# Designs tried in a protein design run: designed miniproteins, single chains, continued (4). Part 89

Each design is a single chain, and the fold is of that chain. pLDDT is the mean over its residues in the fold that is shown.

## One batch from the design tools (miniprotein)

Design m15283
Fold by ESMFold2-Fast:
Structure m15283 (fold): chain A 67 residues (1-67)
Amino acid sequence: SDDELLEEISKEKDVEKIIELISKLKTSEAQIFAFSLVSDEYKEEIAKYLLENSKDEKVKEYAKSVL
C-alpha cells in the first residue's frame, strides 16, 4: 500500500532506494507527500526524476516548484 511505502521512504537514507519507492506510489498526493519525508539534500534529485518519469501533471508541477 502507499502508506507502507511512505513509512519505508521516511526511514530510507539511500536516494536511489527512495526514488525506487516513490516510483511505486500509486497516487499523485502520495508522491508529492513523499517530498516532506525526505532530507532536503535529496529533494533536487527526486524532483528531477519525477519531472523525467512521471505522467502526472500535478506531480510534475510540484517537482518544478522544488527545482
Scores: mean pLDDT 81

Design m15284
Fold by ESMFold2-Fast:
Structure m15284 (fold): chain A 88 residues (1-88)
Amino acid sequence: MLREEAERKLKELAEILKKAAEAIKAGKVEEAEKLLKEAEKKIEELEELARRAEAAGDLELARELREAVERAKGLLEKLRKEAEKVKE
């Protein structure tokens, strides 16, 4: 079911982003970059789920996923900038 898959992927994305932030804070730039790349892939999967939800007529799920994706993209960009700053 799309909602169950979405909830699982959202939880996985949240965990990856949390680990990336912790890695940046610890100065582990290489680990952070790997985690940020994994987060980007999860965001792409969630965007695909949002498209499938829309096609299935689940407009509420599609909206929730689009909002979550936008928030995650913002956080990903912020974390990438922080990781780049730690490299210097």
Scores: mean pLDDT 85

Design m15285
Fold by ESMFold2-Fast:
Structure m15285 (fold): chain A 65 residues (1-65)
Amino acid sequence: YRVLVPDMEEVEKLSPLQKKILQLLGSKGSKTKLSAREIAEELGVSQSTVSRNLRTLEALGLIER
């Protein structure tokens, strides 16, 4: 997954976990694509939780595959 240009107004409405996912993708995603598994391991949450939140962020146009 790659982060798209963040709209600060949209980012402020996100959950703390969604903000952490965007920050992680923004720091690494421009050079390296991260999988849901890698994000889950980095943040200490389940892969299912990350996948659900990634789907929400993709639907909002904040990330891409």
Scores: mean pLDDT 71

Design m15286
Fold by ESMFold2-Fast:
Structure m15286 (fold): chain A 65 residues (1-65)
Amino acid sequence: EAALLAQAKALLAQAKAAVAAQDYAAAQAALAQAAAIAKQLTDPAALAALAALLAAVSDTLNALA
């Protein structure tokens, strides 16, 4: 669980960096990978934390569109 959550957080950081570089395709790809990892998590607390981070990054991307 912790390793998957750390990997998903790294992908979300990569998505934020891609947004800053205006590479929205890379940002979307990183978000999709993080969402796929979320489906493998079984700990509700880890799922909730990752869902909140995914929502925040998605809101940022939607604001830029």
Scores: mean pLDDT 73

Design m15287
Fold by ESMFold2-Fast:
Formats: structure tokens, sequence, C-alpha cells
Structure m15287 (fold): chain A 67 residues (1-67)
């Protein structure tokens, strides 16, 4: 589980490098989660998905506030 979350965090950092908006960061999180989840077992995928959903919900709040 920890290894899967570490991979998610690393991939988000890579994909969000150069992001200029919260929407771009949100897209990076979605893409990173999809890539990592595709390589995991169902049990590991659920944990990563939940973590990604929490991050995306937080970003959605920030985007809505900034709009």
Amino acid sequence: MEEALRRLNERVAELSTGAQSLEEIRDAVRKAADEVISELTPEQAEGVRKKAEEALAHLDELIARDA
C-alpha cells in the first residue's frame, strides 16, 4: 500500500511540474491515479483511488472558490 501511494505521489509531482492552474494540477492527479491504478491489484487500487478522490475533492473546492 505505502509503495503504491509513493508511486502515486511521484507521478503526480512529475505530471504537475509546470502546472499553471489548479485545473492542470487536478488533471495531473487524475492521470497519475489512472496510470498507477492500472498496474495494481484491486485491493491496492481501492486505496490509491480513495486517496486520489480526497485530493481531487480538495482541488475541486479550491477551483470552485477561485472561479
Scores: mean pLDDT 77

Design m15288
Fold by ESMFold2-Fast:
Structure m15288 (fold): chain A 75 residues (1-75)
Amino acid sequence: SEKAERAERLFEEAVRAAREGRLEEAIRLAEEAARLAAEAYAEANPELSEEEKEALLERAVERAVGYVRKVYEAA
């Protein structure tokens, strides 16, 4: 999936930004990566309800942002 590949690249950039101390940029990149990943997953799983898709997006953003914050704190 092109969206999944873009999400992976953006998340790698987010982790790099966090390691370099650029927390605000890392969060923005992580949020964008999570949105693309959630969209790619929803497209691959058309049986999902709109409520399930929204929950998936919320969890993806929370996990991605949480991870880059931890990377920033460890750097």
Scores: mean pLDDT 87

Design m15289
Fold by ESMFold2-Fast:
Structure m15289 (fold): chain A 60 residues (1-60)
Amino acid sequence: SNEQLAEDAVKAGDYYEKLGKYEQAAIFYETASRYYELAGNTEKAEEARKKADEMRQKAK
């Protein structure tokens, strides 16, 4: 399902964040946001988008 794909993308983002690979983490959180939007879960899509923005700030 789109929700499962989003959850898998969040886990990948969390993994790359733990490694300090913030650009890769941002890509996975952006992917999660898109899948949550497709699933109709706007709240979790917004949370994932905020995580992606946070990771991009850390990658500077």
Scores: mean pLDDT 88

Design m15290
Fold by ESMFold2-Fast:
Structure m15290 (fold): chain A 64 residues (1-64)
Amino acid sequence: SAARQAAFEAQGRAHYASLSPERQQVIRDIAERLREIGDKVQLYIDLLKQGVSEEEAAKLAGLS
């Protein structure tokens, strides 16, 4: 549920704030990489929906 998700996110933010600056930086770096991968996957899906071939879509999205 949305309420359970919001509670989980609030708990995660509180935990993050309690970590060392060095550990926070590692988590930010991981989050940035995951966001970049997500953007590439979304571009790949959008290209496939536009009729681009799987091979060409993967190259254009930077997945191959």
Scores: mean pLDDT 83

Design m15291
Fold by ESMFold2-Fast:
Structure m15291 (fold): chain A 104 residues (1-104)
Amino acid sequence: NRLHAELFGLFYNLAYLLLNGEMNPEVLDESFQRLVEWLEEHLPELPPEVQAEARKVIEAIRNKASNEELAKKFLELALAALRHLDGPHADELIAEVEELLKNI
């Protein structure tokens, strides 16, 4: 599933960058507005559980949540999307994301 793979890759990488302090907050504001638009556009294509996590991400961005809270919501969305991916090593990736989320 292409959309779920894109969700996982995008939000996992964004969470990683936020947690490591490698992104400028001002540049992130504009990028996050584009992310909200992209999520709203694709929201109807997602299963209800992934839609729920995507809506939490949209809300966190709109409310200007902290980088730590945004990273948590991004990882939760990435994890939800990852659970809908078929293929080898999916269980290993799920475990890695769950462990990362626990340590935030």
Scores: mean pLDDT 77

Design m15292
Fold by ESMFold2-Fast:
Structure m15292 (fold): chain A 71 residues (1-71)
Amino acid sequence: GVEEAKRLLEEALRLSTDPEVKRILEGALEALDKGDVAAALKGVEDAIRLASGEVKRLAEEAKRLLETAKV
């Protein structure tokens, strides 16, 4: 669910060293806090394009969870 996706994105943010990826992940987390799943998904997709390794894997898993959390 959304809470599990938030946990994965928080972990990705902790592991990320790229300032742009961090900014994008922070924006995605803010969108989820406001209930805007569509905006969060866009941010996660942007992070996936820029990230690599474990950060990318966590973002991809969060995307899957957010896609299944739709009404």
Scores: mean pLDDT 83

Design m15293
Fold by ESMFold2-Fast:
Structure m15293 (fold): chain A 67 residues (1-67)
Amino acid sequence: MKEKIDEAERKVFELARKSSPEDRQLALRAVQAIREGKLDEARKLAEKITNPEVRKAVNELIELAES
């Protein structure tokens, strides 16, 4: 389980690095919120992400953190 979360986090960072500075900051804040157990905050941040691949990767990470 932790390995899947680490892989999902890496995917978020890889996609965010290739996106806009705004989406990168939103993705980083969402990952931090997930690490702190603030899943509702992470979902709100994901909704603000404009790149659909970055948004999907963040949502997948949230689903893994909920399980």
Scores: mean pLDDT 83

Design m15294
Fold by ESMFold2-Fast:
Structure m15294 (fold): chain A 76 residues (1-76)
Amino acid sequence: SAAAEARYQQLVDLARHYELAAEASEKAARMSEENAKKNPKWQDFYLTSAKNSRDLKKAFEEAAARLRARAEEVRA
């Protein structure tokens, strides 16, 4: 149905949004790791920030995977 196709597209678009957010979180983690190397006084702060960004990346990837699974259920 047209409604099922619209729902499928919404779920796929939302999954793409989370996939892009995961990529941004990975970039933020790498920047924080580089800042930790350049700023020994603030190393613990930057390494904690990097870990938080990687945890956020994992959460976004898991959200995207669930949305893609739901999209396939709509098509079935």
Scores: mean pLDDT 91

Design m15295
Fold by ESMFold2-Fast:
Structure m15295 (fold): chain A 61 residues (1-61)
Amino acid sequence: LIKKAQELITKGRQALRAGDYQTAIKLYQQALELLRQAGSSDLTLSTVEISIAVARTILER
């Protein structure tokens, strides 16, 4: 689960750099769900949630 979540986070960051904010949000949301199931630390979960919030903020402008 954690390895798959990390892969999704990497793809999400790539999508953000490419300006594909919708794809980044979807990838980060999937990663967050997997990390929650894996029992990841609050720090890890917060980092992904912040990434989602940043992408949403840009998309909603």
Scores: mean pLDDT 77

Design m15296
Fold by ESMFold2-Fast:
Structure m15296 (fold): chain A 63 residues (1-63)
Amino acid sequence: SMEELKEIEEYFKEITKDLSEEEKKKLEKLKKELLEKGESVNKIKLELDIEVGMILIQKALGV
């Protein structure tokens, strides 16, 4: 629904605010793929959270 899309877009904006443009593009691709697969809002949010977490861990470890 349009309400679900808005919720996902607002969530995406918040969780990616401190990421680089390259990292945001990677997350945009993941978001688009999950939306095309028809995944639930909660599943999309979880998958995005995991990817953001992985990016932040990799940055902290210098890898």
Scores: mean pLDDT 84

Design m15297
Fold by ESMFold2-Fast:
Structure m15297 (fold): chain A 93 residues (1-93)
Amino acid sequence: MERIEELGRELAEAARRAGVSEEGVEDIRRSFESARLLGMSVEEVERARERALEALGLIEEGMSPERAGVLAGATIGVEAIKVAVRKLAERKE
């Protein structure tokens, strides 16, 4: 649980250092917060973080910070959406 908060903080700082806009950094934070609140496992969060860091690494290869930030946020958002969909299915609505 603490690890998820720490991982989210580290990813947000990495995105900020890479030049991602404040809006993109907040999107990443919200995705992590949603994932945590929806009950993603630490393992799922760690995998999402690794993929997000790979996306941010593309900035060093010439990808725009905006695009890399969106891609990083999307990887976490997809995992959070999967958890939300599972919960909605259980509720039947």
Scores: mean pLDDT 72

Design m15298
Fold by ESMFold2-Fast:
Structure m15298 (fold): chain A 67 residues (1-67)
Amino acid sequence: SMKEEKAKELAKKAAEAYKAGDLDKAVEYFRQILELGYSLSEAGRLLAEVGGLSHEEAMEIVHRYLS
């Protein structure tokens, strides 16, 4: 679906921003995944499974969003 394709694109962009050291930009892409209707846990899983981040890296983005 268009929603699923967009979420995967955003997860890849969030991971790329995180790897570039831009945590605030990674959080912005993560927020956009949530705006598509995904839960925090679903969006975190997309960061790991599609973005290629470790669990710890994905959780750093989630925790920054919640701060």
Scores: mean pLDDT 90

Design m15299
Fold by ESMFold2-Fast:
Structure m15299 (fold): chain A 85 residues (1-85)
Amino acid sequence: SAVEAALALAERLKTLDLPDRPRIVVIGGKEEDLPLLESAVHAAGYNGTVRLASPEDHGKTFDLVIELDEERRIVSIRTNHTLEL
């Protein structure tokens, strides 16, 4: 579930060396998933904003990339990653 994914994300993010305002993008999922994911980012101590990846993001580097499956579960998180769509 999205709640389980967010809780797991918060715990994982607490162990990462991210900047205070990480540049974050989500692959897969929906706009309605973003508030819960962003709450997890804030709960981990970061002041980042979360948004869905767009085609214009191809070739751009993000501090955090979160990938969700069709059931809205986190399948991967990657740090300092250049997006290939």
Scores: mean pLDDT 82

Design m15300
Fold by ESMFold2-Fast:
Structure m15300 (fold): chain A 59 residues (1-59)
Amino acid sequence: SLKERARERIRETLEKHRDMSLVEQAKALSRLIDELQKEGVPLDEIHALIQEEISELRA
């Protein structure tokens, strides 16, 4: 599903940029948010998925 694809891309982006500076991580997430919105994922859902994945990754 679109939501499942968005979640996977968010997770991959967070893992890929894990060892990068906070600025680079923010830039990567910003680019991903833009692409996901263009693909039709609602902004509120993108924010919720990012928050969830960050929480799981830092647990």
Scores: mean pLDDT 80

Design m15301
Fold by ESMFold2-Fast:
Structure m15301 (fold): chain A 56 residues (1-56)
Amino acid sequence: KLTEEEKKELLKLIGELLDAIGDLLDAELAGDEEAAEKARKELEEVEKKLKELLAK
């Protein structure tokens, strides 16, 4: 079971995940390859943190 602090971290990571998805979509629609690459790296880092937290 997640602690209260871990639940806060989960909510924060979900928000960061949604922001990264939005940034990726905006970058791809604009054809900004550099921004899309940055958004993909952020998405991968957030996904890794989410998987680590949820494995507890």
Scores: mean pLDDT 82

Design m15302
Fold by ESMFold2-Fast:
Structure m15302 (fold): chain A 55 residues (1-55)
Amino acid sequence: SLDTLLRVAGAETGLSPEEIRRLVETGDAELLARAAGISVAAARSLIDAVRQAEA
């Protein structure tokens, strides 16, 4: 579920689920990567996973 995905991502990055969702909504993988301390590739995968979970 989307809620589970956001909670897991938050736990891994130290960001809140709401902060992850806000950053994903920008579609900016580089911005998400910098904020979360992850690679741009990981940020793109997270954006894609969240978008798929919302569908």
Scores: mean pLDDT 80

Design m15303
Fold by ESMFold2-Fast:
Structure m15303 (fold): chain A 80 residues (1-80)
Amino acid sequence: MVERLTDAEGEEIELDEELLELLREAERLFQEALAARAAGDREAFEEKLEELRRLAEEIGKRSPRIAEQIRRLIEAMEAA
């Protein structure tokens, strides 16, 4: 329930744990995107980048600075 998430946000410890979970998901997707790129699988690579962008938006609700860093990494991966 959204209400429980709001209550968790009221506590700094719960807020920190939620952000950490989102960051872990972003890190795993980043690794999967790199693996797809190394394998030459453009479709998988693009799909993982889209998932990363979605996660960046969720993270941006908490920390816009971190979300910008993730978006910059996505752009760098596409440019390479």
Scores: mean pLDDT 71

Design m15304
Fold by ESMFold2-Fast:
Structure m15304 (fold): chain A 73 residues (1-73)
Amino acid sequence: SRVEELRERARRLLEESMRLGVEAIKYAALAVTSSPEESEKYREETERLSREAGRLGREAQRLLEEAKRLEEE
């Protein structure tokens, strides 16, 4: 069903969002323990990964909201 398809897509997006969030934490830790020059690169990567994780999480939320609306019709 369309509801099952939306939930499956949302689940995959949430899994990817979680994976990127974990990677962001790793780069944030590297930024704290690295030289000033390398620290800047790790901070940029942390911000990039965090933004992408947030984007995927928001997309997953929209799909779950759509699935809920379809069930309530």
Scores: mean pLDDT 88

Design m15305
Fold by ESMFold2-Fast:
Structure m15305 (fold): chain A 56 residues (1-56)
Amino acid sequence: SHLEEAERSLALGKERLAQGDRAAARAAFYDAMVNAEKAGDKELAEEARRLLEEAR
């Protein structure tokens, strides 16, 4: 589901960011945001967007 994809992408983004791979983290956070929006989970979409901005 879009929600499961969003949760997996968010977790992947956090892992990539911890490893210092900002580019991979940003891509994963973007995927998480898009899938959260499709799932109608506004709170998860906002968290993903915030993390995407922080990983700049």
Scores: mean pLDDT 87

Design m15306
Fold by ESMFold2-Fast:
Structure m15306 (fold): chain A 55 residues (1-55)
Amino acid sequence: AMKKYSDEEILANPDSAEYWLKVADLYEKAGLTEAAEKYRQKALEIDPNYEDAKA
């Protein structure tokens, strides 16, 4: 039960840069490096300073 809730939490907020960075990481772990790179770029388009947590 708890294990399935983790997947729902990841899908709960598709509008945030953090969501897209998590999706990119999942794709990279699955061996889909091209898709992972695309989703990282999408996250940076939403918040270009997110990775460095500048604020």
Scores: mean pLDDT 64

Design m15307
Fold by ESMFold2-Fast:
Structure m15307 (fold): chain A 57 residues (1-57)
Amino acid sequence: EARALQAELAAEIARIQAEIDELEKLDTEEAKERVARLREEANELLLEHAERLAAIS
């Protein structure tokens, strides 16, 4: 069942996006660097979960 995997991915991406949104409000160099790292983390999660979802489909 792929629903649990999709729900977990959605929750993790939402958490990362919320952190990015808060950091973008700060407009500091440290926040910008953190946002770049979080975007990379989100992209890695999307790729890994897409592979797992494809394997069980």
Scores: mean pLDDT 79

Design m15308
Fold by ESMFold2-Fast:
Structure m15308 (fold): chain A 100 residues (1-100)
Amino acid sequence: SPLEEAVREFIRKARELIEAMKNKAPEEEIKKLRRETIIAHAVVTARILHLLLDPSTSEEERERAYRISELGSKIEQAFLNNDVDAAEEYLRELEELLRE
């Protein structure tokens, strides 16, 4: 689905950022990766909004979309706090949600 594709891209970008932060990459590289994760998260948010505005969307799909939205926001907040461990944990939960 377009939502799952957007979430996979966000996960990929978030992982790149986590690796750069752990390796203490140059500030310029971290800023670039942070911009890329923000853009990927914006795409996820847009796909969720589209799905939630569709009256044919099932309650199960709505619940899944809300859970993705909550985890995405927690990951972004962890990056704002420079909390790499929290970002990795929420990212793992998001990956598990995609496999269910």
Scores: mean pLDDT 89

Design m15309
Fold by ESMFold2-Fast:
Structure m15309 (fold): chain A 58 residues (1-58)
Amino acid sequence: GAAAEAAAEAARAAGEAAGQPAGGLTVQHDSLKLAAEGRDELGAEAGRRGAAQLRKQA
């Protein structure tokens, strides 16, 4: 339903916001892109934990 879709989208956006700003895909070198990929994984996990905490409080 709409509520489940909104929750999934919010969790995804939180993961993207946490990962992307730190490493940006538009970097100068391939090595920097690899670093961004690593940060993206960490950001996604942090976003998932944040979303779970918010849901628990709600």
Scores: mean pLDDT 57

Design m15310
Fold by ESMFold2-Fast:
Structure m15310 (fold): chain A 64 residues (1-64)
Amino acid sequence: SLEKTRELAREIVEEMARAFLENYDELVKWLKEKGLLTPKGLADLERDVESIRRWLAEEEARRA
């Protein structure tokens, strides 16, 4: 059903977000080693990480 598909999609997105957060330090390390990390790029990544953390916390609170 559409409702079951939507719930599964939400769970997949949450797992992808958690995996991204778990690997964020390694991503930053890799970008620094390759000389690909600009100040703007770092600021953009930090803002996105904060947005993802807040979104996950809100989703977890809605299920509590």
Scores: mean pLDDT 81

Design m15312
Fold by ESMFold2-Fast:
Structure m15312 (fold): chain A 94 residues (1-94)
Amino acid sequence: MDLAKQLVAEGDALRDAGDYARAALLYIQAGRLFERAGDYKSAAEAYERAGELYHDKLHDPEQAKELYLKAAEMYEKAGDLEKAEEARAKAEAL
């Protein structure tokens, strides 16, 4: 979806500017839109980026874990079992 891609681009710009909380929110919104569209690979990538921000920048391991598990589910639906396992491992480490 065009809107979902725009949200990722705006999230990337906010992340680069150090506005991690807003960047994470836009990645989550993009992930939901990609998921609804059946673009599970893009949904997984968006949720994983949000999870990385919660872990590394926002210091919220509970939200990071939830987002990594959601990314793993999306990677499984996309057929990317290796990335699904990597995302689950990131969640298990929290």
Scores: mean pLDDT 89

Design m15313
Fold by ESMFold2-Fast:
Structure m15313 (fold): chain A 62 residues (1-62)
Amino acid sequence: MSRREQIGQLMAELLKALENKDYEKALEILEELKELLSDDPEAVKILNGMIDNIKRIMEEES
């Protein structure tokens, strides 16, 4: 699988996890995306923002 195909697959899985409110799975996928996009600081910043937002939602639902 190419890097582009792998990113696309992870994005699809992320959307499915978020739709199912599977925040633990969403966090796992976001961490994998950060590793694949580690050479893109703007992408990493966006992904970190998403991770922080999901963690906040999980805390509020506790």
Scores: mean pLDDT 81

Design m15314
Fold by ESMFold2-Fast:
Structure m15314 (fold): chain A 64 residues (1-64)
Amino acid sequence: EAEELFKKFDVNGDGTLSPAELAALLKSLGIEPGPEFGKMFAEVDTDGDGRIDFEEFKKLLEKL
């Protein structure tokens, strides 16, 4: 489930993922982040904080 994966890679427990943590999560699913990864990340990072919350994470998974 997406919630379990999100929590597993949310190392600091603040409810957000960095690009590195998200890339590690995708690789654990057998998905290599492609050249458009940065653009997809920017699209779902609506706050521009350079981190994504769980809702933004679900939106990113919909685009993969």
Scores: mean pLDDT 73

Design m15315
Fold by ESMFold2-Fast:
Structure m15315 (fold): chain A 80 residues (1-80)
Amino acid sequence: MKEKLEELKERVKELLKKLGEAIENEDLEEVKKLVEELEKVRRELEKLLEESEDPKVKEEIETLIEIIDEAIKKAKEYLK
């Protein structure tokens, strides 16, 4: 559990950084790909949330999902 959560946290950080760079560069194709990757990580986090019994771990996963949802919303506004 801990290793999987840490891997997903690192992946979220990398994807958010790349998304910010893609938006700054107006790379619409890259933004679309990064949104798809964030949605995939979100699904993995939802599965981890369902499997977790530790309230602290659940809280951390829920926070990451919220961060991803906000990033996807902003990216989709940019793509309109």
Scores: mean pLDDT 83

Design m15316
Fold by ESMFold2-Fast:
Structure m15316 (fold): chain A 64 residues (1-64)
Amino acid sequence: LKPLSNDETTEKVQRIRDALDAGDYSEAAKLLRELGIKVSPGELKAMDRAERQKLLQQAASSGL
């Protein structure tokens, strides 16, 4: 199984951040799952801003 290219991963991470800023946790969770991060919209909403940023860094790292 081949993950997304590093460039595509970076773009998706930016989209996830934008969705989180907009309060669209459902969209953010869907994009995170595409990057291999298993998280629910409710989990994201309950997380602290700092914890959500850690997930974004992890998602970026998943692009290798």
Scores: mean pLDDT 74

Design m15317
Fold by ESMFold2-Fast:
Structure m15317 (fold): chain A 75 residues (1-75)
Amino acid sequence: LEEEIEKIKKEIEELKKEIEELKKKLKELREKLKKASKEEVFPLIGEILDLLGDIIELEQKLEKLEKKLEELEKE
């Protein structure tokens, strides 16, 4: 049980790091979008939407793991 809790905590920490990296990339793309020409806007929007999708998927996975951790920590 303790080993399972430790494993989940590690997976949560790794997911949080991955989400932060994607959020950093999103911020960089948003800054590029502000300076973009009309020709650059559509490809940048596409990249932003793809990153948002990835972030949402990882955040959903994180929420499921955090919920599982809470259930395991309850008596």
Scores: mean pLDDT 82

Design m15319
Fold by ESMFold2-Fast:
Formats: sequence, structure tokens, C-alpha cells
Structure m15319 (fold): chain A 62 residues (1-62)
Amino acid sequence: MSIEELRKEYEEYRRRAEELEAEARRLKEEGAPKEEVIELEIEAALYRMRAAVLKLELERLE
């Protein structure tokens, strides 16, 4: 895997996490059920975690 491929994946996962976090916040403000908000927050956290792993791999290679 190239460093460029890892950077692209990192940016993609980070962006996805930000979108899911924004959606969860929007639903919470609209008074959606806690379960729906929590599901989006968990999904966002998983993308954040994967982005963090990719960032560590990039730092290790640089």
C-alpha cells in the first residue's frame, strides 16, 4: 500500500466521521429517540477509530 492510498483512506474516514457526528447532533436537536442518536454516534466513533489507526500507520511510515 502506498502512503498516498493511506492518506486518502484517512481523509475519507475522517470526513465520514464528521458527517455522522453532524447528523447525530442534528437528530438530537430535533428530539429524535436516544437509540437513533446513539447508533449514529457509535458509527461515527468507529470511523474515528479507523482514521486514528491509519494516522498512526502514516506516522510510523514517515
Scores: mean pLDDT 82

Design m15320
Fold by ESMFold2-Fast:
Structure m15320 (fold): chain A 67 residues (1-67)
Amino acid sequence: SSLERKLAVKEAALGVLRVARATAEDWLANPERVSPAAAAELAAALPEIEKAIEELEEEIKELREKI
């Protein structure tokens, strides 16, 4: 069904965002790996990534209830 396809796409997107969060956290914990400017951009982006993860987790939960 279209709902199953939507669920699969959202689960894939969630996986990508979780990897992005883990990578950003790793780079911020090892600042020698990134410039100060890049570290500042990553630190600013991290709350947006976390918000997107929470929103996707909620949407996935709602979709699973409908399948």
Scores: mean pLDDT 84

Design m15321
Fold by ESMFold2-Fast:
Structure m15321 (fold): chain A 90 residues (1-90)
Amino acid sequence: EQARFDAEVAVAFLEIAYAIAKLSNDSLLEQVEWIRRVAERVAREFNLPDAVVETIRAGLEKAYQAAKEGNEEEAWKYLEQTIDDVRALV
């Protein structure tokens, strides 16, 4: 029950972070870095299940690398896929 609740909270935070970042005038790299910081904080505070943490970490790392390379389309796809993958775990 708590693990499912914590995973649902993680999904909600990722969805909110994604929506805010997408409305930002900051660089894509700064937007992805901000989402990554939010996700790391949520994982620490809510002691998220390992599967959720690993999914978030892997997806955000891919998004960050794509953003760093200037591939905006790929970065946003990885962010969207990360949210979907985490949602599938709840």
Scores: mean pLDDT 74

